# Designed miniproteins, single chains, continued (3), part 81

Each design is a single chain, and the fold is of that chain. pLDDT is the mean over its residues in the fold that is shown.

## One batch from the design tools (miniprotein)

Design m10986
Fold by ESMFold2-Fast:
Structure m10986 (fold): chain A 86 residues (1-86)
Amino acid sequence: MKVVLVFEGLSPTEMTALALRAIGYELEGYRVEIRIEGDKLTITIEGVTDEQVQEFLALAQEYAEKGYEVTIKQEGDTLTITVKRP
């Protein structure tokens, strides 16, 4: 499974923390692509297990509970989670 995490409107510190977390997944053997465009951070992770998908869904729920706009979309084997500051 492929997971695409899109974050918009986060602070530079929050985006740096998420990028470092993504590098952590790469060090664990996943294929990770990180793209930063202004205040938008896109993290693409390939080879994600069902257990790790639950971790990403929990992260999305955490941002939703903090008042962020969270959209979750699944298309085939790709799960896209978009987190946007209101």
Scores: mean pLDDT 80

Design m10987
Fold by ESMFold2-Fast:
Structure m10987 (fold): chain A 62 residues (1-62)
Amino acid sequence: SLREELERLGEEVVRLAEKISKELAERIRKNIEQALKGGEVVLRAALHDFREFKEELEKELE
């Protein structure tokens, strides 16, 4: 489901963010929790945005 995909992606993004900043990780966790309360449109948008953000975080950690 979209919610399960976002939960899995979100956990990956939070783990990467923690390596940069605990504050950033906390903010991302909160944003994911809010997105998970949304409907399909919100979940799809969040999945797109967090996939892009994951790529940015991975570049920061190279």
Scores: mean pLDDT 84

Design m10988
Fold by ESMFold2-Fast:
Structure m10988 (fold): chain A 63 residues (1-63)
Amino acid sequence: MFKVGDILRAKEDTPMVGKRVVTLKKGDEVEVLKVYSDGTALVKSLKTGEVGLVDLSKLEKVP
């Protein structure tokens, strides 16, 4: 479904867990760096450059 290099958009405000927890806001775009089998992904925020783990159920593909 999702793969490395995909650009995804947050469907709702969701925590992004890295060195610290930051809130990824609804509409924020991220690049997928790694997909995990548990339904999470390591992503990079295109707005801030922050890297962290996000629940894939909270993200959608950009059209």
Scores: mean pLDDT 81

Design m10989
Fold by ESMFold2-Fast:
Structure m10989 (fold): chain A 56 residues (1-56)
Amino acid sequence: SGALKGAENALKLAEEGKTAGARTAVGHAAQELGIRAVPATAEEARKAAEELIKRA
């Protein structure tokens, strides 16, 4: 799966403050890994993306 690349993309979007894109990318990467991640903010999306990268 593209979970690692998806998580890396989510981190980049979150760091750029692109909250909607970051949340969507986190959701897709989490789904590929069987993990639930529902960030509400760019900072939450950044933290979720970092965790997904560690697990991918």
Scores: mean pLDDT 79

Design m10990
Fold by ESMFold2-Fast:
Structure m10990 (fold): chain A 112 residues (1-112)
Amino acid sequence: AVTLTESGGGTFAEGSSVTLTQTASGGTVSAMGWLRQRPGEPPEPVAVITAGGTAYAPTVQGRFTISYDWSKQTSTLTMSDLRVEDTAVYTSVAFVGDDVYYGAGTPVTVVA
């Protein structure tokens, strides 16, 4: 089975920066990304990285950056200029062949 390992969550001050990391094992990844679910809201896409490039949700564009180490199958989401509205559970996503895999979810809390 494909396994996603997430790290980097916690409680952070408004205006700070945090890095979330996901590593995929058990299959060859073609794309990796992050979803988030804010309290009381449905899950929404945040960022995705493929061999063809990156895409970001408009609300995080210019503040968040996704990168990928193809040799380690590790994706890094750098979240800068954190806002209270960025408080969410962040879930890693990996595409392996025709299948989609989800991580367990990493809580991020931003306090004023």
Scores: mean pLDDT 85

Design m10991
Fold by ESMFold2-Fast:
Structure m10991 (fold): chain A 75 residues (1-75)
Amino acid sequence: EKKEKAIENIAKWLQEKYGLDPEKAREVAEGIIEAFELIIDAVAKLSMRVAGVPEEEAEKWKERIKENLYEELIK
């Protein structure tokens, strides 16, 4: 699952670069992903309300951005 792999990859990076323990690294990684997801959801909602983007377009954009985010974080 791409989201879980992204969380694991961020957690591993935090352990290696900042010396965080596995539990704390995972907690921080989960928080980072959650924050980005909230921003993506907010942008999609604003694009519908302010720019008049159709709901189907906004949903496709949201899914694409989330997939791209997870893929970049796995690299």
Scores: mean pLDDT 82

Design m10992
Fold by ESMFold2-Fast:
Formats: C-alpha cells, sequence, structure tokens
Structure m10992 (fold): chain A 72 residues (1-72)
C-alpha cells in the first residue's frame, strides 16, 4: 500500500544522503592525494578511497533495488 511505498521512499532518501556524503569524502581524499608527496601517506589515502568507493557501490546497489520496488 501507500505506507509501504512511503517507507521505501524514506529509505531511498537516506541512502541518497549517505551516497552524497561518501562522494564528498572521496573527492576530498582525491584532492589530498593530488597534493601528497609522501609515498606511505599516498598509499593510505588510496586505500581509504578504495574502501569508500566499495561502500558507495554497495549503497548504489541497494538504491537500485529500492528504486525498482517503487516503480513496480
Amino acid sequence: GAMEKEELRKELLELIGRILRLIGEILDLEEQLKRETDEERRRRLEEEIKRLEEERKELLKKMEEISKKLEE
């Protein structure tokens, strides 16, 4: 019913918010990486970026699943 779709819309909005925050964090880390000259710190930044990108991919998959349910 309408209530179930409203709950799915709320979950979708929460996922969108999380994805946008992750994109912001990734972009900030990528800018830091461009300016970093220390190889050890560069490796740590690259590892953190990779971790956040994997989390973003998982959230995007959840978003797609919810979007499909809302479209019916």
Scores: mean pLDDT 85

Design m10993
Fold by ESMFold2-Fast:
Structure m10993 (fold): chain A 68 residues (1-68)
Amino acid sequence: MEEAQRLVELAREALNAGDYETAARYAEKALEIDPNNVQAHGILYHAYDKLGDKKKAEEARKKALEAS
């Protein structure tokens, strides 16, 4: 979906800028539209890992593997 892909792109831009909270937020919105979006789960993993939330990071990693 066009909207989900746009949110993934915004999440990636935020991740590259070091804005991990914004990256997680956009990735979560993308997953509301496309729950099996591997890229969005990957961004959530990276964002939560950088934010120090190891439990949420590991959960997002598992979801990315399930979606691939």
Scores: mean pLDDT 82

Design m10994
Fold by ESMFold2-Fast:
Structure m10994 (fold): chain A 65 residues (1-65)
Amino acid sequence: SAEDYVNKGLLLLGQNKYEEAIEEFQRALDLDPNNSMAWYMLAVAYRKQGKEKEAEEYLKKAIAA
């Protein structure tokens, strides 16, 4: 489920595996494009990589979901 991918992404994010976490959050969004948590966590992961512009775009998606 989308929730399973979000949970896997959160585990990877906690391990500082940002690129792998991003892949899992994107998989969650492939199943449920309206998953605000997946959009929010994608923003968090991008921010952890120093990609602030992309993080802001994904935060806007999370608010709109």
Scores: mean pLDDT 86

Design m10995
Fold by ESMFold2-Fast:
Structure m10995 (fold): chain A 74 residues (1-74)
Amino acid sequence: SMVEEKMAEVRERVLRWMEEKNYPEEIKEEILERIETIGKMLLAQDYVPSDEAVERILASLLDEGDRMKAEAEA
């Protein structure tokens, strides 16, 4: 499905970013779970995100990951 394809793109891009930044495994797992939750919600609502929406989702996930890492290091 188109939702699955777009969420796979988000997952791949987030994984590359987290690998480059040496994110802790605990935070990686939590962000990946959030991606799965978003995908399930989009599928349940039969909503296909636009490319702009995909970029916003990606930016939100990266920001959330940075926030979680900062909180874990505090």
Scores: mean pLDDT 81

Design m10996
Fold by ESMFold2-Fast:
Structure m10996 (fold): chain A 97 residues (1-97)
Amino acid sequence: MIDEVDVLKALVIIGASVLMLSARRQGNEKLLKAAEALRDAAVETTNPEVLEHIRKAVQALGRGNFEEAQKHLEKALELEPDNESIRKALEYVKELL
């Protein structure tokens, strides 16, 4: 069944994949790692609030706003502390600051 969570998850995965392509073109390995971790985080979660924070983090990274991305990932990790991919994404984003 297609539900709101499935649609949001698909949009986040697509957004992260576009960011990965952009990072490869830029030669930005840290941004590529962050985008890969965000994609994996979206795959791992079924929580719509977590997905919304991951979506906002992907958008912030796409705009070069690493501080905004960090804030959204910290909120996502507060909601889902066992999601290893959110933790990895946050670590890579901190390296971009």
Scores: mean pLDDT 86

Design m10997
Fold by ESMFold2-Fast:
Structure m10997 (fold): chain A 71 residues (1-71)
Amino acid sequence: KKEELRKKILRLIGLKLRKIGIEFDKELILKDESLSEEEKKRKLEELEKELKELEEEIKKLEEEIKKLEES
């Protein structure tokens, strides 16, 4: 049970690091003067979609961790 909790926490950390990476990529795109406004919009929309999916995975995993901690 404790080992299962640790594995889920490590996975959660990995997902949160990926989220930070996406936020960093968004900032780089916004600051990239070589990209057109249309290219920036398209790339940001793709990253926002990926971020939303990642946030759903994080939420599910946080719920699983909470259940394990409270059992």
Scores: mean pLDDT 81

Design m10998
Fold by ESMFold2-Fast:
Structure m10998 (fold): chain A 68 residues (1-68)
Amino acid sequence: DAEKYNEKGKELFEKGDLEEAIKEYEKAIELNPEYAEAWENLGKVYKAMGKEELAKEYFEKAKELNPE
């Protein structure tokens, strides 16, 4: 289920629907807060929106959850 939302987020991000991609990734994280890939993907969306500081925070969270 968390994986479903992560997949939808990726599809929306590829289409350029950044705000909708964020919503789907946030749902993935709500269902699985340890889902490192969803945190990383959310960071990528914020970086694409020019929100570099916020993106950095999400990338750091993803790295914390998957340090290898």
Scores: mean pLDDT 84

Design m10999
Fold by ESMFold2-Fast:
Structure m10999 (fold): chain A 74 residues (1-74)
Amino acid sequence: VSKASPEDDPEKVKEVLEQALKAAELALKGGSSLEEIESMVRMVAGVAVAAGLISREDADLIIDEVMAKVLAAL
């Protein structure tokens, strides 16, 4: 309902989500703390927003989804 933005590219949102998920899974496997994983995911999403690749709402969704999967993997 609220797309219409030239920066609201679903393919870019999916790519950022997959990158954040992969990074979080590798960090979790490597023994990183939940705080370190959350900080990394927030950084990845924040950089994508700053670069105009995704919206802030998409970034919040990505952070929430990745952290939910990380918590479920514990």
Scores: mean pLDDT 77

Design m11000
Fold by ESMFold2-Fast:
Structure m11000 (fold): chain A 81 residues (1-81)
Amino acid sequence: MTDPLVFESDVVAALLYIYAAITRLAAERSTDPEKAEQLKKIADELSAVADEVNARRGDPQAVEEGRKKLEEGFKKIKEIE
């Protein structure tokens, strides 16, 4: 069985990548250049955080930081709507 912390890291990283992909798609569909740029920056940040969580796989602090960044990203996306 996979270590629970390793599994948690994989799930958090996967969620960050999924939301990065969704946010990038939203940026590409935006007709407002300013909103598109803001969404692209959020997508790039979420993807970078996902890479960090994967690099620090099994680290509880990395998992918690990843969760916090996911929540912050989601709030920023709502503000751009």
Scores: mean pLDDT 80

Design m11001
Fold by ESMFold2-Fast:
Structure m11001 (fold): chain A 68 residues (1-68)
Amino acid sequence: DLPALLEEAKKAIASGDKEKIRELIVKLEEHLRRDPNNVEALTLLAQGYAALGETEKAIEYAERAAAL
C-alpha cells in the first residue's frame, strides 16, 4: 500500500531512523519502477538519501521531483 509506505517513510526520515530509512528506500524505489513520476515518492527518496549522507542520490531524486 503506497500511502502507508509514504507515511512510514516520512516518519522514519523525521526520526532519523537510518536502518528503517534504508528499508523504506528500497520499497519506494520498487514503486517508482511502476510510477516513475510519483512526486511524493521522489521527494521522500531525496530526503531519505540525504539523511543517510548519500548526497549525489539525494540531488538526483530532488531534481527529478522538481522537473515534474
Scores: mean pLDDT 84

Design m11002
Fold by ESMFold2-Fast:
Structure m11002 (fold): chain A 62 residues (1-62)
Amino acid sequence: SVDEEIRRLEAEATEAVAAGDYERAIALLERLLALLREHRPDDTALIASVEERIATLRALAA
């Protein structure tokens, strides 16, 4: 299900951050963002939260 895929991407992104793999975490969050825009476009708060997390990780990777 979409909900299961969302939870899996969240968990994998968290694991990637814990491992210091920010590039992988960003890629996983970009996939999550695409999924949210397709299946939950009205969940603007969650979409904004994922965008902020991507921005934070990009700053840490620089």
Scores: mean pLDDT 88

Design m11003
Fold by ESMFold2-Fast:
Structure m11003 (fold): chain A 79 residues (1-79)
Amino acid sequence: MVDELMEKIKSLVELSEELLEKVKELIEKAIEAAKKGNFSEALKYVVELVELLMSDPNVSQEEAEEIAKLILEELKKIQ
């Protein structure tokens, strides 16, 4: 699941290895929060992830939103 999401993200945007590691950590935290039924906390991690991506000048708002959408779709499957 996380590895498949990371491969899709890599296909959409070119990120540094350090930034990819931070993105993966936020995805894992969002998934764990969702598994515990805390979707408010899961959404906070998704927002932090979008802000992190938007801090990179090579990532557009549209690309960051597409990545957020992919993560939200995976979080919905946990319900």
Scores: mean pLDDT 81

Design m11004
Fold by ESMFold2-Fast:
Structure m11004 (fold): chain A 96 residues (1-96)
Amino acid sequence: GPVDEAEVNRALAEIFLALGKKDYERGDYEGAVESYELAIRADPRNAEAHLNLGKAYYKLGKYEEAIKHFQRALEIDPTNEEAKKYLEEAKKKLEA
């Protein structure tokens, strides 16, 4: 049958997500942002990509951008406790 574009796009998102995680682990938060943005372009409803993009923005001190992506992760997966925790922490940074 024809290649499922949605399946290919989800696979591409997982590849970019893995690349972003490697960048994040080595402290390359700008590189992580670029890779996670590519993951989201491939699969806009990837909750893990939005969570990790928010975490990378948080490390860069971009708390407003971090909040937007943590909120998006929670819209996609409301049960994500890590996204709830990071959202609270990012909001506290803006209040300080």
Scores: mean pLDDT 89

Design m11005
Fold by ESMFold2-Fast:
Structure m11005 (fold): chain A 69 residues (1-69)
Amino acid sequence: SFEKLVERIRKTAEELLKSPVPQAREDARRALELVEEAERTPDPRKQASLLTAAAILAAAGVFEVELAK
């Protein structure tokens, strides 16, 4: 469901916001902005596109934290 996808991205992004890696925090903030935009649109195609972009940013943040170790 849309709600489950939003929850997964939000959980990942919220964890990344606590990271000491500045780029990971920036990507997390961007992911959350896209999630908020997805929640404001009634168009399922636009929702899918925005959530896909948010998921990619969240994944990038995870990789940035891992590579900084």
Scores: mean pLDDT 87

Design m11006
Fold by ESMFold2-Fast:
Structure m11006 (fold): chain A 99 residues (1-99)
Amino acid sequence: SFKLTMFGQGLLAAGKYEEAIRVFENALKIDPDNGLAWTILGEALRKLGKYEEAKAYYTKGASLGSSRAYENLGDLLKEQGKTEEAEEYYKKAAALREK
């Protein structure tokens, strides 16, 4: 749901990461194919330092067509010094935005 996604993004902006996780977990029980919700849940986990769980959720969001998830996967790889692998994910994100 767009409304739930916007509310959860507001929680992330406010630093309420654990509350954002609960909101998006509930959203995904209703619509498990919401790739953006998986992606934002991953962003909340990354903010809590749960990088491996964040990566798994970004991978799920990407498989459901979230361009934002591909960008976030690229960011994680770049932080690990894997610049060439990160660039591949950024290209995938850009391709999805171009339709």
Scores: mean pLDDT 83

Design m11007
Fold by ESMFold2-Fast:
Formats: structure tokens, sequence, C-alpha cells
Structure m11007 (fold): chain A 70 residues (1-70)
């Protein structure tokens, strides 16, 4: 879904700004989406999910930014 992809990229960029360790997986995810590399995108998404779970405050702030863009 196009809107889901756009929202996911926005959320990942916000998380990467708040959590430095997420910058590499977020960049990998964006590159994989642009290249159509489903395997790389899934791998990066799993690492991002792990980092989000470890950093709930950063995830909350990123979600607030996403909701403010509605």
Amino acid sequence: MEKARENAVALLRAIAELVPEAREPAARFEEALAAGDEEAAEEAAKELERLIAANPEAAREALERLLAER
C-alpha cells in the first residue's frame, strides 16, 4: 500500500534521528525499498523492530511526529 510505505519511511526516519543505532537499519530499509529488494527490506525491518522495542520513548516520539503530519 502506497500510503503505508510513505508512513513507514517517515516513522523510520524519525526513529533514526532519535536512536543513532537505528540509522544504519533505516538507511538499509529505504535503499531496499527503492531497489525492490524484499529480503534486505525485511531484514532491516526486523532490526528496526528490535531497536524500537528497546527504545519505547523514542518510538513514542516518532509516532507523535507521524500523527502530527496527518
Scores: mean pLDDT 73

Design m11008
Fold by ESMFold2-Fast:
Structure m11008 (fold): chain A 80 residues (1-80)
Amino acid sequence: MISEKELKLALLEIQLAVDRAVYRSQGNEKAAELASEALDAVRKGDYEKAIELVEQFGKLTGDEKSAERIKKLIEEVKKL
């Protein structure tokens, strides 16, 4: 069976990939780039960088509530 950490990582990667696609479809290239970089940081295990990038696109897009949810998921992954 998939571990809790692997499941949360998969959900995190899906969320960031969806955010990247949404921002790209809206023409917000900068937010899409930040979401892409956050996805890469998660894949490399650089969770602190991922949190910083999520905060940046949250502020840029006004999606601060979504950014806070993603940051909480990253912090949960860090604790596992």
Scores: mean pLDDT 85

Design m11009
Fold by ESMFold2-Fast:
Structure m11009 (fold): chain A 89 residues (1-89)
Amino acid sequence: SKEQLDLEVEAALALMQAAILERIPNKTEDDKKQMAEAYETAARNYEKLGRYDLAAELWRKASEIYREMGDVETAEEWDKKAEELEKKA
């Protein structure tokens, strides 16, 4: 369906954005936030597509970034999200 295609395209674009940002050396806090948000967007869309394995991996990547930024609360939320999705994978 167009809805699934739109989700796939959005997920792919977000993943590409995250990959590009990941290559930046000496990331600013804004770079880290953008990278985390890109992984979150990709994770949500892959989750909607039933790609639980990939979604879980991306939630864990976002969690690692939030932990680096000192946002332990958000990091723990995304780790729990990843754990739940790993059970479905």
Scores: mean pLDDT 87

Design m11011
Fold by ESMFold2-Fast:
Structure m11011 (fold): chain A 85 residues (1-85)
Amino acid sequence: SDEIEELKKEAEELYKEVGKLIKEAYEKGKMELVKKLEEKIGEALELLKEGEKAYEEGDYEKAIELYKEAKKILEEAVREGKEGL
């Protein structure tokens, strides 16, 4: 439970950071970077939804794995966003 709540909070913070990077990329006319970061956010959101479903079904191990994968994608998006700006 605590691990899942921590992963959710970390994912939310990363999601906000990627959103800021998308805005900065858009303002600088870096449309390929915007598209790339939006695609990664979409992938991460799908994994978070699958994780929430697994959590509701009582499959906590699967929920943790899905949340960790979502976090990894968001961390990669932050890295690529910062490098691309």
Scores: mean pLDDT 87

Design m11012
Fold by ESMFold2-Fast:
Order: C-alpha cells, then structure tokens, then sequence
Structure m11012 (fold): chain A 62 residues (1-62)
C-alpha cells in the first residue's frame, strides 16, 4: 500500500540520518520485515535499539 511505502521511506531516511548508507538502511528494513531482533540489528549497525523497535512497530502496523 502507499501508506506502507511511506513508512518505509521515512524509516530509510531516518536510518540514513543516523549515519547508515542507503544499502545498510535497506538491509535493516528487510531484516525487521523478516522478523529479525531489533536489538541485534541495532548492535550490528550502531544505531539506538529504541529507534529500530519503533520502526519495527510502525512496519508491523502496515
């Protein structure tokens, strides 16, 4: 849906603002959609766990 694409676009931009490359942001979003642990992804990419948990919740809602 357009709403799901908007959520993904906003999340990708937020991750890139935290210092991830576009490719790394896409890998994180793919992992979260596949049910990966947000805390494990946060440790791997050096981003706050709270940010990935919020993004995961938003992705699950759409």
Amino acid sequence: SSAARTVEGMARRELMELGLSEEQAEEVLRGLRAGADPAALARKYGVPTSTLSRIAAALAAY
Scores: mean pLDDT 82

Design m11013
Fold by ESMFold2-Fast:
Structure m11013 (fold): chain A 55 residues (1-55)
Amino acid sequence: SAEELLEEARKRIDQLIKEGKVKNFSKEEVDRLLSRGRGDPVTLRSVIAEIEKKL
Protein backbone atom coordinates (compact mmCIF):
# COMPACT_ATOMS: atom_id res chain seq x y z
CA SER A 1 0.00 0.00 0.00
CA ALA A 2 1.00 3.65 -0.34
CA GLU A 3 1.09 4.05 3.45
CA GLU A 4 3.45 1.07 3.89
CA LEU A 5 5.67 2.28 1.03
CA LEU A 6 5.80 5.78 2.56
CA GLU A 7 6.67 4.41 6.03
CA GLU A 8 9.46 2.20 4.64
CA ALA A 9 10.88 5.06 2.53
CA ARG A 10 10.86 7.47 5.50
CA LYS A 11 12.65 4.91 7.69
CA ARG A 12 15.31 4.22 5.05
CA ILE A 13 15.91 7.92 4.27
CA ASP A 14 16.07 8.79 8.00
CA GLN A 15 18.80 6.16 8.38
CA LEU A 16 20.76 7.62 5.43
CA ILE A 17 20.49 11.12 6.95
CA LYS A 18 21.81 9.79 10.29
CA GLU A 19 24.75 8.17 8.45
CA GLY A 20 25.55 11.49 6.69
CA LYS A 21 24.96 10.01 3.22
CA VAL A 22 22.31 12.54 2.16
CA LYS A 23 23.95 15.61 0.57
CA ASN A 24 21.15 17.41 -1.27
CA PHE A 25 18.17 17.14 1.13
CA SER A 26 17.35 17.91 4.74
CA LYS A 27 14.89 15.74 6.71
CA GLU A 28 12.26 18.49 6.26
CA GLU A 29 12.78 18.67 2.49
CA VAL A 30 12.45 14.88 2.18
CA ASP A 31 9.22 14.93 4.22
CA ARG A 32 7.84 17.70 1.97
CA LEU A 33 8.68 15.75 -1.21
CA LEU A 34 7.19 12.50 0.15
CA SER A 35 3.99 14.32 1.13
CA ARG A 36 3.35 15.04 -2.58
CA GLY A 37 3.04 11.27 -3.16
CA ARG A 38 0.81 10.64 -0.15
CA GLY A 39 -2.13 8.39 -1.08
CA ASP A 40 -0.88 7.68 -4.64
CA PRO A 41 1.57 4.76 -4.97
CA VAL A 42 2.62 5.71 -8.55
CA THR A 43 3.50 9.31 -7.63
CA LEU A 44 5.11 8.12 -4.38
CA ARG A 45 7.37 5.62 -6.19
CA SER A 46 8.41 8.38 -8.62
CA VAL A 47 9.22 10.78 -5.77
CA ILE A 48 11.22 8.10 -3.89
CA ALA A 49 13.23 7.32 -7.05
CA GLU A 50 13.94 11.05 -7.56
CA ILE A 51 15.18 11.42 -3.96
CA GLU A 52 17.39 8.31 -4.22
CA LYS A 53 18.88 9.48 -7.55
CA LYS A 54 19.89 12.81 -5.95
CA LEU A 55 21.28 11.37 -2.70
Scores: mean pLDDT 71

Design m11014
Fold by ESMFold2-Fast:
Structure m11014 (fold): chain A 78 residues (1-78)
Amino acid sequence: SDPSAEELAAHQAVNKAANYALEKAESLKDKKKAEEFLAESNEIITEAYRAVKAGEMSVEEAEKKALEEIDKLYKEKK
């Protein structure tokens, strides 16, 4: 069972956002803040995946939005 083209596109969008979130989490000094940041980033990533898979956003739009939301979240948690 191969993923659809829409699912592959959604995976492409979330991979970059997920890697960015993991990198930012490693830079957080407080373990609890890092865990909270990762949990909230996962919600952003999940929504980006859903939006691309549903055809509501392009890969590029979803990636940009997710990265911007994760960056904002990082600034609030550090």
Scores: mean pLDDT 80

Design m11015
Fold by ESMFold2-Fast:
Structure m11015 (fold): chain A 104 residues (1-104)
Amino acid sequence: AQAAIDEGQALLDATRDYLSAATEYARSIDEKVGEELEAKGKEYVAQMQAAVDAGAADPAKAAEYLARVRDLHLEALATANRLLTEAERRKEEEERRLQELLEA
């Protein structure tokens, strides 16, 4: 039904906004992690858009495509959280090394 298509589009839009913000934050602390998140984020957004478009083209399968959008959303969040955690750990290690070099 139209409600499932609308939900899929809203979830895609929210995911796109989140990934954009997460990528900007990641780039501010680790350029390489930011680049990886941007590349993976673009892939997730493309796959979610394809699923939303497929649901709109075949309303009888809209619920199946919405489930795909939901799965991709969760995978995108998990990937972003993992990469952000990695970037934050690397930043902390670099700050610790800098403090050790200053010694006193």
Scores: mean pLDDT 84

Design m11016
Fold by ESMFold2-Fast:
Structure m11016 (fold): chain A 57 residues (1-57)
Amino acid sequence: SALAEELTRRLVEEYGLSEETAAMLVETAIARNPEGSREELEREVRRLAEQVVASLA
């Protein structure tokens, strides 16, 4: 979907994640929030990205 592609691109650009990792996080966020708004999905994908970055420290 266009939304999933946009969110994946933003995670790659903002957090420096690989496209594969970013896509996985976006799919996870959508699966957990299938009825979620765009803003809720953006918040969830950023939360997941931050957790991944923190785990690399």
Scores: mean pLDDT 80

Design m11017
Fold by ESMFold2-Fast:
Structure m11017 (fold): chain A 84 residues (1-84)
Amino acid sequence: SAIEKAADALMELAGSKDGLTPEQLVAVARELGVPLTLEQARAILEKYDRDGDGVLTKDELVEAIKAGDPLLQNLAIRALERLR
């Protein structure tokens, strides 16, 4: 699906196969031209990190985008645009 492709692209940009830390989310957002603070990234993990391991996995990224998180939806759109 487009959402799964976006999640894969975000993880590839971060250089991670396990998931995204708050710092990696900020770095990926910067590469995609999306304003995202470290505090906003931490808030996203607190909301969607089901295991509390400090890492947002691909499955958690997909669920967060589906749930309509505006920051992650914007990142997903930008990541998909770069795959064109």
Scores: mean pLDDT 81

Design m11018
Fold by ESMFold2-Fast:
Structure m11018 (fold): chain A 63 residues (1-63)
Amino acid sequence: DAKEKAQLLLAGAVATGSEELAKQAAEAITRAGGDEEKARKAAEYAVQGNSVEAGKYAKEALA
């Protein structure tokens, strides 16, 4: 649910470079109980189109 929404928003941010989708992804990760700093880092990489680093930080945030 919340984790899956975060993954979809993060994937959308990577695909489009959308700062708004990246922000929503970081907020979704944090709302799911993830680490705020790592969620922010995932969003930064997503906007850059770096799917590997974005996914890594998102996974670490939710660990």
Scores: mean pLDDT 83

Design m11020
Fold by ESMFold2-Fast:
Structure m11020 (fold): chain A 55 residues (1-55)
Amino acid sequence: MSAEEIDALIDEIIDLAKNSPEARKAAAEYFSKLPLPVSLEQLKEGLEIAKKAAE
């Protein structure tokens, strides 16, 4: 796993959250349930949830 891939996923989640209130809510709810630190797999799942909520 490269740090660049992790940063890209985080940026995409943030951009979706800024542009969609529903994506922001879904992402916040998902990530609030996870223990820290968050894994790459959990970041990918969070992005998928945010994208689905933005639809």
Scores: mean pLDDT 77

Design m11021
Fold by ESMFold2-Fast:
Structure m11021 (fold): chain A 80 residues (1-80)
Amino acid sequence: MEEERRQEEIERDVRRALALIYAYTWAKGNPEEIEKGLKGEDPEARKAVEALIDRMAEISGVSREEARRFLEDILKRLKE
């Protein structure tokens, strides 16, 4: 059934978009905290970043590693 396939594809794309918006909002609001967490320099910042990565993976259905890469890319764009 074509309609079921279309719904799954749209849901996947929407979830990915929501994960990116979520990551962008956090990175824009707390860029220094996110950077510290990604580098592992601050245990509390790292915990916050790991929680953000977990949420992104849950929303988008991507792996934690892919979610982490999205967050790193967003942070780079915001700092440049």
Scores: mean pLDDT 75

Design m11022
Fold by ESMFold2-Fast:
Structure m11022 (fold): chain A 59 residues (1-59)
Amino acid sequence: SAEAELERQKERFKQAVERLKAEYGLPEEVVEEILRLVEEGRLDEAQRLAVKAVIESQE
């Protein structure tokens, strides 16, 4: 079901965010915002913020 798929995507996203936090040293405030967007099911916005944070961490 679409809802079960969304929940699986949320779980994968949370795991990915923890890895990105460890690997790139993302600020706690940004990580909290990404996780909040994930909990709200706003996965596209969470992904854009995560990508932006990773790019900014490399500059």
Scores: mean pLDDT 82

